Designed miniproteins, single chains. Designs and how they scored, part 93

Each design is a single chain, and the fold is of that chain. pLDDT is the mean over its residues in the fold that is shown.

## One batch from the design tools (miniprotein)

Design m3231
Fold by ESMFold2-Fast:
Structure m3231 (fold): chain A 102 residues (1-102)
Amino acid sequence: LAAVLAEVEAAEARLEAKLKEAGRVLTPLEKKQLEAIRYGRLLRLLIERGLLPAELAEEIEAELERAEEELLPLAKENEEETVERILELLRRLHERALAAIA
């Protein structure tokens, strides 16, 4: 758990540093993309480290795979609706994962 939290904290620090360096130039869409990436990374780390119950890990893995197949190809066109859809999905999965750990 501590190692996963350290990796997430390091990723947050890097994202915050990029935001600070780029100033206030990031578009709302780019901010949502970064938030989605953060949630996806955390979820994959939790699965990889075996920190989730097997049943929940399987559900989250299936949802991430579905999102990658159905939504991520469209995100290549930088479509706001697609990015918001992915973010909403990942946010819900993140909440479920944290509830299972706590």
Scores: mean pLDDT 66

Design m3232
Fold by ESMFold2-Fast:
Structure m3232 (fold): chain A 72 residues (1-72)
Amino acid sequence: SGLSHQLQQAAKHIKEAIKLAEKDREAAIKEVEEFGKRNVGVSPYLKEAAKALEKGVEEGRKIAKKIEEDAK
């Protein structure tokens, strides 16, 4: 379905943002938030990911894994 594809893209984007968060967490959080605004169907998942990244990279990884599992 379209939502499954969007969730896969969201998980991929969050994983890329996690790599950025190791160097620049603020930029990574902003990028995740902006992706969520452009992709309204998955926006709640991206908001959770942004909040998780504010807590730390490990929390962001947990959310990315959850979204990947939800996409299957």
Scores: mean pLDDT 79

Design m3233
Fold by ESMFold2-Fast:
Structure m3233 (fold): chain A 100 residues (1-100)
Amino acid sequence: MDPLERAAQGAALDAARRLLENGAKEVTITRKLPDGLWVEARARLDEDGKITAEGTAVDIKTGEQVRVRLELRPDQEGRLEITGRFKADKPPEEREEVVE
């Protein structure tokens, strides 16, 4: 498993958990991990009760980064259930393609 993807997903989950624990609408966290990874995550609660959490992990040595977005909902016990997961290495870049 990719260490950057794992770190990004873990940070996103932590932000979502803190959002529920604190009763907050938005939470942001930033951490340095032992492996020379930096992680940043933001979780947000929307009006429908859906939680969106985004985590970014950066390898300080290589400059590589991975972003993971999770969509979550609380279950009946207040635990977070992952309902969607998305991964990106870069922001979407629109390439001009020649249409034949």
Scores: mean pLDDT 72

Design m3234
Fold by ESMFold2-Fast:
Structure m3234 (fold): chain A 70 residues (1-70)
Amino acid sequence: MVVETLDIEVEASGGKDPEEARELALRRLKEVVRRVEEETGSRVTIEEIKDIEVEGDRATVTARVRVESA
């Protein structure tokens, strides 16, 4: 088993307000994690949300993830 930790960054736009933009970015982060798990067969766990930057209808989330491969 190989375990790696890395930081990933995802951006979303189109929120009506800063809170919705934040929610869209967090939703996109979870979707990206799920797709990576499905494509690679690895288990990906979000360990920490390191930063969330919001500017109007746009949000950028930086998260630390743990990837466990067979």
Scores: mean pLDDT 81

Design m3235
Fold by ESMFold2-Fast:
Parts: structure tokens; C-alpha cells; sequence
Structure m3235 (fold): chain A 70 residues (1-70)
């Protein structure tokens, strides 16, 4: 599904520690409710897998994207 595709891309950027790519992907996704849920799903999945660093990258990407959208 589109949500699964978006979540997988964000999750990959988080795992890589690529804050710039994660920020771009989360910002793009967050223009829709579906994309916002996909970003949240990527965060939850990394946290559940014990990738605390990857989860943190996605959280930081969301905070940065939120400020840029304002």
C-alpha cells in the first residue's frame, strides 16, 4: 500500500541515521493524513524493534518538518 511504501522509506532513512532524508520524507508525507500516519508507523516500528537511535531520527525529522511548514 502507499502507507507501507512511505513508512518503509522513512524507516530506512531513520535506520541509516540520515536526518536530512528523513526530514524531507516526513515533511512530504505530512501534507496528508495517510502520510502522517505512515511517519508515525515508521517511528513505532523502529521503537518496537529496539532501534532507539532510528526512532529518535524520525522524531527529530518530524519536529524540523513541523517548524518548516509553519
Amino acid sequence: SRMEEIAARIKEAGRAGDLETATALVTEASVTDEGSLAAARAYIELADEGDERGARVIREAGNIGGRLAR
Scores: mean pLDDT 81

Design m3236
Fold by ESMFold2-Fast:
Structure m3236 (fold): chain A 84 residues (1-84)
Amino acid sequence: GMLEELAETLRRAIEALERGDVEAALRELERAIELAEEGGYGRLAGILHRALDFLEEGRVDLALRLLRRALEAVEAGRPEEAEA
């Protein structure tokens, strides 16, 4: 379902950042934002946009922290409980 695709996409973004592949992470993050917006998960989409801003600023550690929190909320089946 949508949450399973979101979780897989977020895991790929995190794994890309952990190996230093920022371009791959940006592609996965943009896909995750599209999925969150299509699903009506406004809070999650806002958190993912903030992670995108951190990546554009080169702040990889902050982006990783937000993405891991987003993944935890999505895997728990509570995407709108993700903490910013």
Scores: mean pLDDT 88

Design m3237
Fold by ESMFold2-Fast:
Structure m3237 (fold): chain A 61 residues (1-61)
Amino acid sequence: MEAVAEARRPGDVAVASVEEDGVFSSAGRVWRPDGRIVTARVTSRSPEDKEVEREEEAAAR
């Protein structure tokens, strides 16, 4: 379990359904103040699974 607030960049808007670091998120998106939307495949059991699907979900950039 990695409850490191600094793991999320300051200014990022983490969109999670339940406890941001606990349960899976329906949105699975992290909106940044720069307007970049990162879709992260977030699971409640894999910290490494929180990686973004860098295919087309980069959105803004």
Scores: mean pLDDT 44

Design m3238
Fold by ESMFold2-Fast:
Structure m3238 (fold): chain A 106 residues (1-106)
Amino acid sequence: MREAARAFEELLKAVEAGDPAAQQAVIDIVRHLAELASRYLTPEQAEEVRRLADEMIAAAKAGDGQAVAEHLSRLLSLIAKHMTPEEQSRLLREFAERVLEAAAAL
């Protein structure tokens, strides 16, 4: 997870620098994370996840890496509150794999 967190910070720096590939990678990662989390959540919680994902996508398109990080923190807090440790572990693993793959392509 520390390596994935660092890789995500590098992706966000590339987004702030106006890299279209980094922007698209963050959008794709966020969409996948929201879809996966929605499988383990109630319909109401899944709608909140989609709202946070839409805010992160809008921030990424605007080149606002700080806003992406803030919305991700809120999303991870929602996951920690409503998902089991096993569900969290699976979701965080898939997030980490996609982040590391995207950062390696920069």
Scores: mean pLDDT 83

Design m3239
Fold by ESMFold2-Fast:
Formats: structure tokens, C-alpha cells, sequence
Structure m3239 (fold): chain A 70 residues (1-70)
């Protein structure tokens, strides 16, 4: 569901709100790791909406896979 929410985001503000909600749902250690990776990805994308959505969706998928293994 989070990946779909990210793909549907119409603004950078909406994207950042979804990411905050996702971070708040994670264990603290995983949340910090995700926040760092997501921030770096957003910077590399230059905060372009479509590039940001693609980059952070990948990181969300990886984080969800880690969470499922825990």
C-alpha cells in the first residue's frame, strides 16, 4: 500500500507526508536507516517529484522486505 500511495502522490508535500507516516510505523533502528537513505535519494533526485517517487518507492520496498524478515 505504501508504494501505491507514493506512486499516487501529486506533490512533494504529499510525498513527504506519506514518508513521515511510513517512518512513524517502523521500529526506531529501521526508521533511522530509512530516513537517511530516503533523504539522500531525494537530494540526488533534486526533489523532482517523479524522480523522487521512483527512488523512494525502491527504498520503501527494500525496507518492507527487511521488516517482513524480522
Amino acid sequence: DYVEKIRAAKSLRELLNILKEFVDSLPPELAERFRKRATEALLQAGYDLEKSKKAVAEIVEETLRELRRS
Scores: mean pLDDT 83

Design m3240
Fold by ESMFold2-Fast:
Structure m3240 (fold): chain A 100 residues (1-100)
Amino acid sequence: PDSKSTNTLLRPEPELLKLLQEETESDREVYTLGELLAIFGGRLNKEKLLVIDPETGEVYIDLSKSELGKILGVDRIKGSDWKELLELLLKAVEVVYTPP
């Protein structure tokens, strides 16, 4: 399963799909995990969602004001724990091993 994850095709839920189509300027319905991570990395940087908590000094991803936060169902993610973002992202997509 692990070695094929990079070639697994994922179909985003409608709300997430709209975001991805806008960012890629494409009508694509399926994406690889690597493409999803690249698009999300770009959007996190573009919307300046990485912030420093003044009370703890920790870096976190602030999703409270982002459409991405509504899609993933969370307000913030610890910036040092990218796997938490990955798990939430995978809940917002349908795994399609082969193209439709």
Scores: mean pLDDT 71

Design m3241
Fold by ESMFold2-Fast:
Structure m3241 (fold): chain A 94 residues (1-94)
Amino acid sequence: MLSPEAQAIVKELRELLEKLKEALEKGDKETFEKVLEQILEVMRRAAETLDPETFETIAIALLSELQSLKKEYPEYAESIDKLMEEIRRLVAEV
Protein backbone atom coordinates (compact mmCIF):
# COMPACT_ATOMS: atom_id res chain seq x y z
CA MET A 1 0.00 0.00 0.00
CA LEU A 2 1.37 3.42 -0.99
CA SER A 3 2.16 6.20 1.49
CA PRO A 4 -0.13 9.29 1.47
CA GLU A 5 2.62 11.22 -0.38
CA ALA A 6 2.93 8.48 -3.02
CA GLN A 7 -0.88 8.28 -3.38
CA ALA A 8 -1.02 12.07 -3.98
CA ILE A 9 1.68 11.81 -6.69
CA VAL A 10 -0.09 8.85 -8.37
CA LYS A 11 -3.39 10.80 -8.39
CA GLU A 12 -1.66 13.87 -9.90
CA LEU A 13 0.02 11.70 -12.58
CA ARG A 14 -3.31 9.98 -13.42
CA GLU A 15 -4.99 13.39 -13.89
CA LEU A 16 -2.08 14.56 -16.10
CA LEU A 17 -2.22 11.34 -18.18
CA GLU A 18 -5.97 11.94 -18.72
CA LYS A 19 -5.21 15.51 -19.91
CA LEU A 20 -2.41 14.16 -22.13
CA LYS A 21 -4.78 11.63 -23.77
CA GLU A 22 -7.39 14.37 -24.33
CA ALA A 23 -4.77 16.66 -25.94
CA LEU A 24 -3.62 13.80 -28.21
CA GLU A 25 -7.24 13.00 -29.25
CA LYS A 26 -7.85 16.70 -30.09
CA GLY A 27 -4.47 17.18 -31.83
CA ASP A 28 -3.71 20.02 -29.38
CA LYS A 29 0.09 20.05 -29.65
CA GLU A 30 0.49 23.11 -27.34
CA THR A 31 -1.46 21.46 -24.47
CA PHE A 32 0.31 18.13 -25.17
CA GLU A 33 3.80 19.70 -24.79
CA LYS A 34 2.70 21.59 -21.63
CA VAL A 35 1.32 18.39 -20.03
CA LEU A 36 4.55 16.47 -20.87
CA GLU A 37 6.51 19.19 -19.02
CA GLN A 38 4.08 18.99 -16.05
CA ILE A 39 4.50 15.17 -15.89
CA LEU A 40 8.30 15.58 -15.82
CA GLU A 41 8.07 18.18 -12.99
CA VAL A 42 5.86 15.80 -10.94
CA MET A 43 8.40 12.98 -11.53
CA ARG A 44 11.31 15.23 -10.45
CA ARG A 45 9.41 16.07 -7.23
CA ALA A 46 8.61 12.34 -6.73
CA ALA A 47 12.31 11.43 -7.10
CA GLU A 48 13.18 13.95 -4.35
CA THR A 49 10.35 13.08 -1.91
CA LEU A 50 9.63 9.34 -2.28
CA ASP A 51 11.72 6.34 -1.26
CA PRO A 52 13.65 4.80 -4.21
CA GLU A 53 11.55 1.59 -4.40
CA THR A 54 8.21 3.48 -4.48
CA PHE A 55 9.58 5.99 -7.01
CA GLU A 56 10.84 3.17 -9.30
CA THR A 57 7.45 1.39 -9.09
CA ILE A 58 5.60 4.60 -10.11
CA ALA A 59 8.17 5.35 -12.86
CA ILE A 60 7.85 1.84 -14.38
CA ALA A 61 4.02 2.11 -14.40
CA LEU A 62 4.20 5.57 -16.03
CA LEU A 63 6.72 4.37 -18.66
CA SER A 64 4.32 1.51 -19.53
CA GLU A 65 1.44 4.00 -20.04
CA LEU A 66 3.65 6.29 -22.16
CA GLN A 67 4.79 3.34 -24.30
CA SER A 68 1.10 2.48 -24.97
CA LEU A 69 0.35 6.11 -25.97
CA LYS A 70 3.43 6.12 -28.24
CA LYS A 71 2.06 3.05 -30.08
CA GLU A 72 -1.43 4.62 -30.42
CA TYR A 73 -0.09 8.06 -31.52
CA PRO A 74 3.16 7.39 -33.47
CA GLU A 75 3.18 11.00 -34.80
CA TYR A 76 3.93 12.13 -31.19
CA ALA A 77 6.48 9.34 -30.54
CA GLU A 78 9.55 11.64 -30.55
CA SER A 79 8.20 13.91 -27.75
CA ILE A 80 7.01 10.89 -25.72
CA ASP A 81 10.44 9.17 -26.15
CA LYS A 82 12.17 12.33 -24.85
CA LEU A 83 9.99 12.30 -21.70
CA MET A 84 10.60 8.54 -21.24
CA GLU A 85 14.38 9.10 -21.50
CA GLU A 86 14.25 11.86 -18.83
CA ILE A 87 12.21 9.56 -16.51
CA ARG A 88 14.74 6.71 -17.01
CA ARG A 89 17.55 9.14 -16.08
CA LEU A 90 15.70 10.04 -12.85
CA VAL A 91 15.33 6.31 -12.01
CA ALA A 92 19.09 5.77 -12.60
CA GLU A 93 19.92 8.68 -10.22
CA VAL A 94 18.05 7.16 -7.22
Scores: mean pLDDT 85

Design m3242
Fold by ESMFold2-Fast:
Structure m3242 (fold): chain A 114 residues (1-114)
Amino acid sequence: AAGTATTTLTAKAAGEYLVTVEVSGPGKATVTVTITDEAGNVLAELTLKNGEVGLTRLTLKEGQKLTFTATASSGTATVRVSLTPVEALEKAPADKVFGLLMAGEVSATTTVTA
């Protein structure tokens, strides 16, 4: 049976964000992460295997809450999600950009087990 886990992130300011989704864990789990707004509209969907990182770009308003629903068909995976303002990345030195993107301004981690 599929397993499902949910977490949320809130945008601190209005603007464009890079959303980073990292899937990690033992074995060969495949995880689908669906990103929804507070009304339940699907904004993005990413399907990732353990060890993969997915990126998507969203325009958010201040205080907008995103719900991340991770679904695994089998196995166990840790899913880390983060929001990074595009403006912060554009102002960063090139050698700091990847560190900021992976850390994020806000982040959450959840574990999904099928």
Scores: mean pLDDT 83

Design m3243
Fold by ESMFold2-Fast:
Structure m3243 (fold): chain A 98 residues (1-98)
Amino acid sequence: SSEVERLAASEDPGDRFTAALQLAAEGRYEEAIAALRTTRDAEPGLRAEALLSEGLIYREMGRLDEAIAVYEEALAVRDELSESMVRTFEALLDELRS
């Protein structure tokens, strides 16, 4: 939609994150991943959410090694994560390794 293009071009990292989720919902996975990576690099407060979303998109693409790598990257900075986020990433990683 025209709104997705507007949000993706926004200077606000939160708008770009919203655009990434909409791109993923439309099956535009490569564009969604690019937007999530831009969000992750620009806004530390959204890094955990961006990594979670990136890993879920890799799973939908069947790219499980990339999904694992993204979840391991999130856990490498576990001191910056809430306990609930640490448990979420650990559970997702265990599921992919099982």
Scores: mean pLDDT 82

Design m3244
Fold by ESMFold2-Fast:
Structure m3244 (fold): chain A 84 residues (1-84)
Amino acid sequence: SMNTTIIRMAIRRYMRASGSTTMTFSQITRVIRDTARRLNVPDLGAAMIQAIRDYMQQTGSTTMTFDQIVQQMNAAAARYAAAA
């Protein structure tokens, strides 16, 4: 969806601006929440944030790479679309 693409691009932009190859939970959730709010899709943003939280809890990871973030966001967006 266009909304998922815009949120993904916001994550990419943050990583380019920070010069970091990884993001913390707080950084990821802030970027997703702010972008989802601007797009008026807060439920999609919440679903993506929950997927990130679950991934970090299950793996014990404190940071995620761009590819890991995008994989969890895409999976959450697909589940959200199927439930609607």
Scores: mean pLDDT 88

Design m3245
Fold by ESMFold2-Fast:
Structure m3245 (fold): chain A 57 residues (1-57)
Amino acid sequence: SDAAKTARAAVEAAEAGDVAAALSGLHEVGILLGKKIPLPGASASPEELARLARELE
């Protein structure tokens, strides 16, 4: 499982302001880990998405 690498990519997307890419990356991390990750949805701030992704790497 490359969950940590996918989470790192999600952090980078969020820090670049790419909310859609960050959400997609977090969804993929959830699949790779086989568990539910609470996602704030498409209206999430890049800062919130970066924080969540950092916790998963």
Scores: mean pLDDT 75

Design m3246
Fold by ESMFold2-Fast:
Structure m3246 (fold): chain A 73 residues (1-73)
Amino acid sequence: MSEEMKEELERLRKEVEELKPVDPKFAKLLEENIKRAEELFKQGKYLEAEMELGAAQVGLATLKVVLEKEKKK
């Protein structure tokens, strides 16, 4: 079941949406990872879903680091 997982997916989606104006192409790739994770959770493929979710989290963390560096300019 995806009770807490759905909540995590929504949080990631909100953060990605905030970052779209900075890098829309990279944000789109993160959205695709989140969509695949959600579909895998619906199918009960929890291991694959965890991998896609992890990829989205790492990508989001990387994008945040880039944004912090841009503020230094």
Scores: mean pLDDT 75

Design m3247
Fold by ESMFold2-Fast:
Structure m3247 (fold): chain A 89 residues (1-89)
Amino acid sequence: SREERQKRTLEELRRGARELARASEELAKEAEELGDKKGAEYFRRAREYAEEAARLAEEGGEVREVVLLLASGGVYFIGGVSGLLSYKK
């Protein structure tokens, strides 16, 4: 049914969001250790969006809203990674 498919989709999105949150937390620490304050802030933002996406998915929120939060987190994550790679050169 549509409801069962939505529940499965939200569960997968929740899992992905939790993974993004953990990766963002670890990379925020790495950026802080390297003195990349802007990268650390980007990773903290990515974590905030990912945690909100996971919460909304857990509560059975709208798939579209969960996806938009996760996409926003992803944009900050990519920005943080780009900056961090410049510091490792």
Scores: mean pLDDT 86

Design m3248
Fold by ESMFold2-Fast:
Structure m3248 (fold): chain A 100 residues (1-100)
Amino acid sequence: PPESKTKLKLSPEFVDLLEKAGFPRVEELTYHEAVALFLEALRKLGLMSTEEDENGNRIYIAQSEEMKKLVGAERFEESSQQWVDLMLKLLPDLQAVITP
């Protein structure tokens, strides 16, 4: 994920999620700001929980239909690629920034 100060436009779904969590409406955020606010919104709304598997790995569990649609799964492992894929749905322009 980029350390860049580049502002990324938020998807309508991300804007709606942040507004439901009580954050002011924003149109764009840096990647770091987007991740921080996303995790805080999930905590405030109870939309995601975490468990540990038998190896001590963190498992994310989508608690709502909205989160299941965003993630494309009910459960997923804590991995950079899965979080990047989720953030690509929340920040449509992110793919251009993380070009291979």
Scores: mean pLDDT 70

Design m3249
Fold by ESMFold2-Fast:
Order: structure tokens, then sequence, then C-alpha cells
Structure m3249 (fold): chain A 100 residues (1-100)
């Protein structure tokens, strides 16, 4: 239910050039770099559509897409933002999973 809502928000945000829900949806789905990469390909998410957190450069997203390896810093920053989003949505189970 929540993941389906996040996927719909991701597609809607992509169509309206709003990157934040797309970035959260992709990263919420996996925590696994391979699954994140597959979901980015599935939804045709361009690195340029991410609103990059302060301290994260576009090249880190590009390196992830090429190698399938996420930096710890990128994962931690987007996880924090995903936790805030999940808390605002009242998704307690997802919040606990993201804190693992």
Amino acid sequence: SLLEKMEKLSIEAYNNELPDPMAYAVLLLAGDPFLIKLEMEKYKISPEYFVLPEGIELKEIEEFLETGKLSKELLELVRERAIELAEKMGAKELVERLKE
C-alpha cells in the first residue's frame, strides 16, 4: 500500500518534474543498490531529477547508476529524508525498516 503510493507519487513527480518523491520512492523500495538501479531504470528516473541533499554531488548518483554502488553518505542523507516522509505519512512499520 505505502510502496504503491510512493511509486505513484514517483511517476506523478516525474511527469511534473518534481524530483523529491521519486528519489524517496526509489530508495525506500530497496536499500539494495541493485534493486534501486532496477527501479530507476523501470521508472526512467534521470539523476538530474533528484533534488540532491547538501553535500551530495550529481557525480555520486552517476557513479551509482554505472557501478551499482551507493556511497554511505548518500544512503544516510536520503534515508533520513525518507524517514521524515514516512513519519509524516504515519507509516510506522516503514519508519522502523528504514532505521535498520
Scores: mean pLDDT 52

Design m3250
Fold by ESMFold2-Fast:
Structure m3250 (fold): chain A 100 residues (1-100)
Amino acid sequence: ISSIQQQVDRGHDLTVSGIQTTDPDQLRSTADQVSRIMRDVRRQSQQMGMQDVQRIADHGNRLSQQARDQVDNGNIDQARQQFSRVSRIMDQMRRQIQQS
């Protein structure tokens, strides 16, 4: 639980950085890192039987992949909007982990 919380906190910090930048390379790197963190959180939540956290992590992974696609298409504002959604997903995930 503390390990999964640390990964969610790291992902949240990366996501906030993504919202604050317009650099395509930084946004692309952030999307890839957040996607990896979401995959790791999903795996850990599966092992711990945290089905709600697993579903939230799957949603967050999908949104971070969409953010990556928006950056690759030159849609920086859309990518930043997706990172804003990911930030809200991270907050929801953190809350669920704390209630575990």
Scores: mean pLDDT 83

Design m3251
Fold by ESMFold2-Fast:
Structure m3251 (fold): chain A 81 residues (1-81)
Amino acid sequence: GMVTIEVDARAAELAEVATPEQLAAFKELQAKLNAASAAGNEVLLRAVARDPEDPSVEVEITALLDANRNLVSVEVKRRPA
């Protein structure tokens, strides 16, 4: 099967040092990806973050990973925040 994992990082400040909250969110994402893969599921990952070069721009990343965590496809879109 396929599971969808969504991450909204727009409220996170992309600084040189990750905050404890950002690190915890990243570890939670890793755990969800590992669990989906262990269950034999494909993963559709959708992430939205601010562009670190231009905070007025949002970056949307859509990635498809197979059940072995191989990257099948990735799409990156930029839009006004």
Scores: mean pLDDT 70

Design m3252
Fold by ESMFold2-Fast:
Structure m3252 (fold): chain A 97 residues (1-97)
Amino acid sequence: SPEEQKVKLKMQMSLGSFELHLVIQSLYSEDPEESKKAEELAKMLQEIIDMIDAGAPLEEVLEKWEEVIKKAKEVDPSLAKQMEKVYKELKEEVEKV
């Protein structure tokens, strides 16, 4: 449906924004361990984007997103809070589609 396509686009845009932030952090971090963690988290966000592109059910996408937030809390707590806020908003939109 057009509404489902709109939710998917919002998910992809948000995930892409978070991934870009982590890619920049991985490239410019002075700590090799923090750089590696940011790169690994960015790859996990890309996996969610790939799930959406493959037509995975939105409920499965949200489940994977929640798992990634748990890891994000250990890597970048500030980013994790932003991801959690967007996750809650999109979860409400998915429940209406």
Scores: mean pLDDT 86

Design m3253
Fold by ESMFold2-Fast:
Structure m3253 (fold): chain A 71 residues (1-71)
Amino acid sequence: SLDDKKKKAILKMIEAYAKDPNISRSQLEQIALDEGLNKKDAKEVVDKAMERKKVLSEVGESIRKIGDELD
């Protein structure tokens, strides 16, 4: 489904961003296009991936703190 493609694109973009923080928005858009999204949808999911990256970074820090408290 389109939603499944969007989710996969977002996850791949976040992974690519984590691997190379200097990755360009054009390269992120290309990842979305390679998943079969059109240019407009690709731009939308790049914006969502950037937002998700920020949220995941915050969640990751929270998970690490909880893990440290449980250990």
Scores: mean pLDDT 71

Design m3254
Fold by ESMFold2-Fast:
Structure m3254 (fold): chain A 90 residues (1-90)
Amino acid sequence: EKLKEKLEELKEKIKAGEVTNEDREELVKILEELYNKTKNKLAKEFKDVLTDQEKRAEFIEKLQEKYPGGKEEVDKAIEKIIDELIEIAE
């Protein structure tokens, strides 16, 4: 499935620290397509985090509360969200 392949590609870029603004724009489109197909709230919420600066700040703040070890733990939490989205895209 096209969406699953794109999510797996983005996950590898996140692991490598190579995420670009173009990759983020593509992820937003994938998340919107996933939400339209599945009506899954996680896809909608993660899209909102990527597109809305205020929601992004709230999301990061909540992740920092749960994972006070800093950026590396937050990046790992984002990777897990993408893993769940890959399963939904299947």
Scores: mean pLDDT 70

Design m3255
Fold by ESMFold2-Fast:
Structure m3255 (fold): chain A 59 residues (1-59)
Amino acid sequence: PLATPPLPAADAAVLAAIERHAEWLKSQPGGEKTAQELRDAAARALAEGRPVRPVGNQG
């Protein structure tokens, strides 16, 4: 199996916040799409070694 590099505290905190927020969003009408977009952005940033940041604009 591949070794997983350690995350910076900031990125780990953002991932935790995204999961908490996504869980709340899923209870809102249409929130599932926003939750999925946040998770996709975080996963992509991690895979590419970029900082994990939540989207600031709803699009």
Scores: mean pLDDT 67

Design m3256
Fold by ESMFold2-Fast:
Structure m3256 (fold): chain A 72 residues (1-72)
Amino acid sequence: SMELERLEMLRLLYRAMKESSRFVIERIKEHLAANPDRDKAKLDALIAQNEKTIRDLDEKIRELDREIERLR
């Protein structure tokens, strides 16, 4: 059904957003390892924000998974 297709598309989008946030965290950690004296407090805050985004997206994905199962 078009409804299932839409929910599966939203799940793919949330998963892609989660991967993007994870990628950003990895790049920041690599930068901090190479440049230990650079803007650590600000970059740590960005890591924390992206980790929160990942947690929020995980919750949304779980909600979508439950809805998809109900419609199947």
Scores: mean pLDDT 86

Design m3257
Fold by ESMFold2-Fast:
Structure m3257 (fold): chain A 101 residues (1-101)
Amino acid sequence: YLLDNIKDEIVRQMLVGIGASYVKQGRYDQAIELMKKVLEVDPDDARAQYVLGRAYFGQGRYDESVSYYTKALDIGTKNAGSDHPMVQRIQADLAAAEAKR
């Protein structure tokens, strides 16, 4: 089961990268499935939360997108601060998803 390997932080970082690649390809269901597995091991992975938000946004599932962007923003702000480029990107994407609701 893939979850046994996700405990390694390096493996989780690689899987988040794969999930982001799936989103770029429009393979949203695969990105969602993979990111949910990452979050079963580390529920506070802000990057995995953000990739989930992007995947749900791509599917037009804006309520779920807002939920995951909000979680990513909260975690990212606590870990990196509000001036971090990743946090600013999440905030912009959250605003876009809110506007679609």
Scores: mean pLDDT 83

Design m3258
Fold by ESMFold2-Fast:
Structure m3258 (fold): chain A 86 residues (1-86)
Amino acid sequence: SEKLERGRKLLEELKATDDPEKRVELVIELAKLAGRELSELEKEIIKAIAYKDYKKLAKIAKKLGIDVSPEELKEDYEAYEKVTRA
């Protein structure tokens, strides 16, 4: 499957890069490959995650009815990285 192979290559590139701009591009391309149309809000979330903009993420979360601080989001992200890098 060409789609499966392309997806694998994009995931490998995503794991290999710390560049926020490149991470945003790869996530959007993966979503397109999966046939998922991203909303502008979802694109903003992807950008905020890639750039580690926890203040922006907290503001978006609050608009969605999730009460979380930028500090809590940073701690959650660091905990996630610690588990996934095992």
Scores: mean pLDDT 80

Design m3259
Fold by ESMFold2-Fast:
Structure m3259 (fold): chain A 82 residues (1-82)
Amino acid sequence: MKVYEGISSSGQKLTIKIDGNTIEIYVGDTKIATIKLEGDEGVLEVDGVKAKVKVEIKEEGDKLTLTITVGDTTITIEGTLV
């Protein structure tokens, strides 16, 4: 499991946990989202609501760029490995 401390494109501090095909996103101790990777796409779950998403993961040393696209909305999170 890899753990990253990051910031969203909106300036929100986030913790990102990546374990195999599962990505969990936290604000403090609260899990706000889970993404389960399924081949070329993922399933994003927020408060029990599921949506298909496109996920791009770029790892560069200890840096992470996570890009999540839901319909026409794109969210970018930049993180650093802890």
Scores: mean pLDDT 81

Design m3260
Fold by ESMFold2-Fast:
Structure m3260 (fold): chain A 66 residues (1-66)
Amino acid sequence: SHGLEVAREIGRMFVLMFELAMAKVEGKEEEVEKLIKKLREMGMSDKSIDEILEGSEFMAELERVG
């Protein structure tokens, strides 16, 4: 089913988004670049990727101050 394939790709995209956020919080610069490339290849916009990175940077800053 095409719908099932689309659901699997959406699920994969969510996993990659979470991995990108965690890699950014952990300061893993090479992993961040690799995950950005994968998300772009899956059709995610630069704007959406930037929003994930901005949120992750805010979270990382809160962890450093706390």
Scores: mean pLDDT 78

Design m3261
Fold by ESMFold2-Fast:
Structure m3261 (fold): chain A 65 residues (1-65)
Amino acid sequence: MTLSDLLDEIARRRLNNQDDSKLVEEVQELVNKSVRAGSEAAGVTPQPVTREQIERAVEARLNLE
C-alpha cells in the first residue's frame, strides 16, 4: 500500500466516523522512515515529520472529496 493509499484510507475512516488513530501512527512512522532513507541517500540530517503534517495531508485528501 502506498502513502497515498494510506492517507486516502484515513480520510475514508474519518468520513465514516471510524477510528483512524493507528493508521495515522503507521503513516507517521512510514513517512519518517522514508525521510530518513532519503536524507541518508542525500547525506543530510533527516527532519522528522510531525503528527500535524500528517493531519494536513489528510485534510488535503478530505478537501478533494
Scores: mean pLDDT 73

Design m3262
Fold by ESMFold2-Fast:
Structure m3262 (fold): chain A 99 residues (1-99)
Amino acid sequence: AEEAGEEALRAGGRAARETVRGSYDPSRGTGGALGVLGGSLSAYLAAKRKDGEEARRGAESAEAGAEAAAEASGTEEGKRAAREAAEASRRAAEAAEEA
């Protein structure tokens, strides 16, 4: 659970950075980046507490943020990073629920 949470946080950070860097609209990019990072952080913290329900809510927030980040990003790297962040957050939620 903790390792999955750490990966979610790491992936969220990468997605946020790539989205801001590659965004053709900085305002939209910033919003998406904050969403994916916030959701990933929430999933990470919940996974450390082994709170599966809270981790799941964090993963859902990260997925919504990742979609916004992918739409704002002008690069394939940014879109891929956003998808990876959402997937990592979901894995953290699953691991927390099973723990």
Scores: mean pLDDT 69

Design m3263
Fold by ESMFold2-Fast:
Structure m3263 (fold): chain A 98 residues (1-98)
Amino acid sequence: MIDPNSDISILIGLGFGRTEFRQGRYKDASRLFSDVTRGSIKSGHMTTVKRSKKLLEEIAKKQPDDAVTWESLSDIYEIFGDLDKSQEYREKAEALRA
């Protein structure tokens, strides 16, 4: 089931996130993509979760010390059943917050 309002909100979040990423504001971009990921998981939009995963992986390359990025990737890998990577990224995010 596709919620048009949820899809519009998700697409807007992806747009703003890409803008922040292009401006070098990786932490702000990761927050926007994290929100998109949470909304997409809640709404069951797995294709959008996959798109957020790709964008968050690019942020992780640019700013590997951003805990929010690793937390979001951990959630995504858990949803896809890759528990080993999910746990690895969760531990990395926790270490960055310590």
Scores: mean pLDDT 77

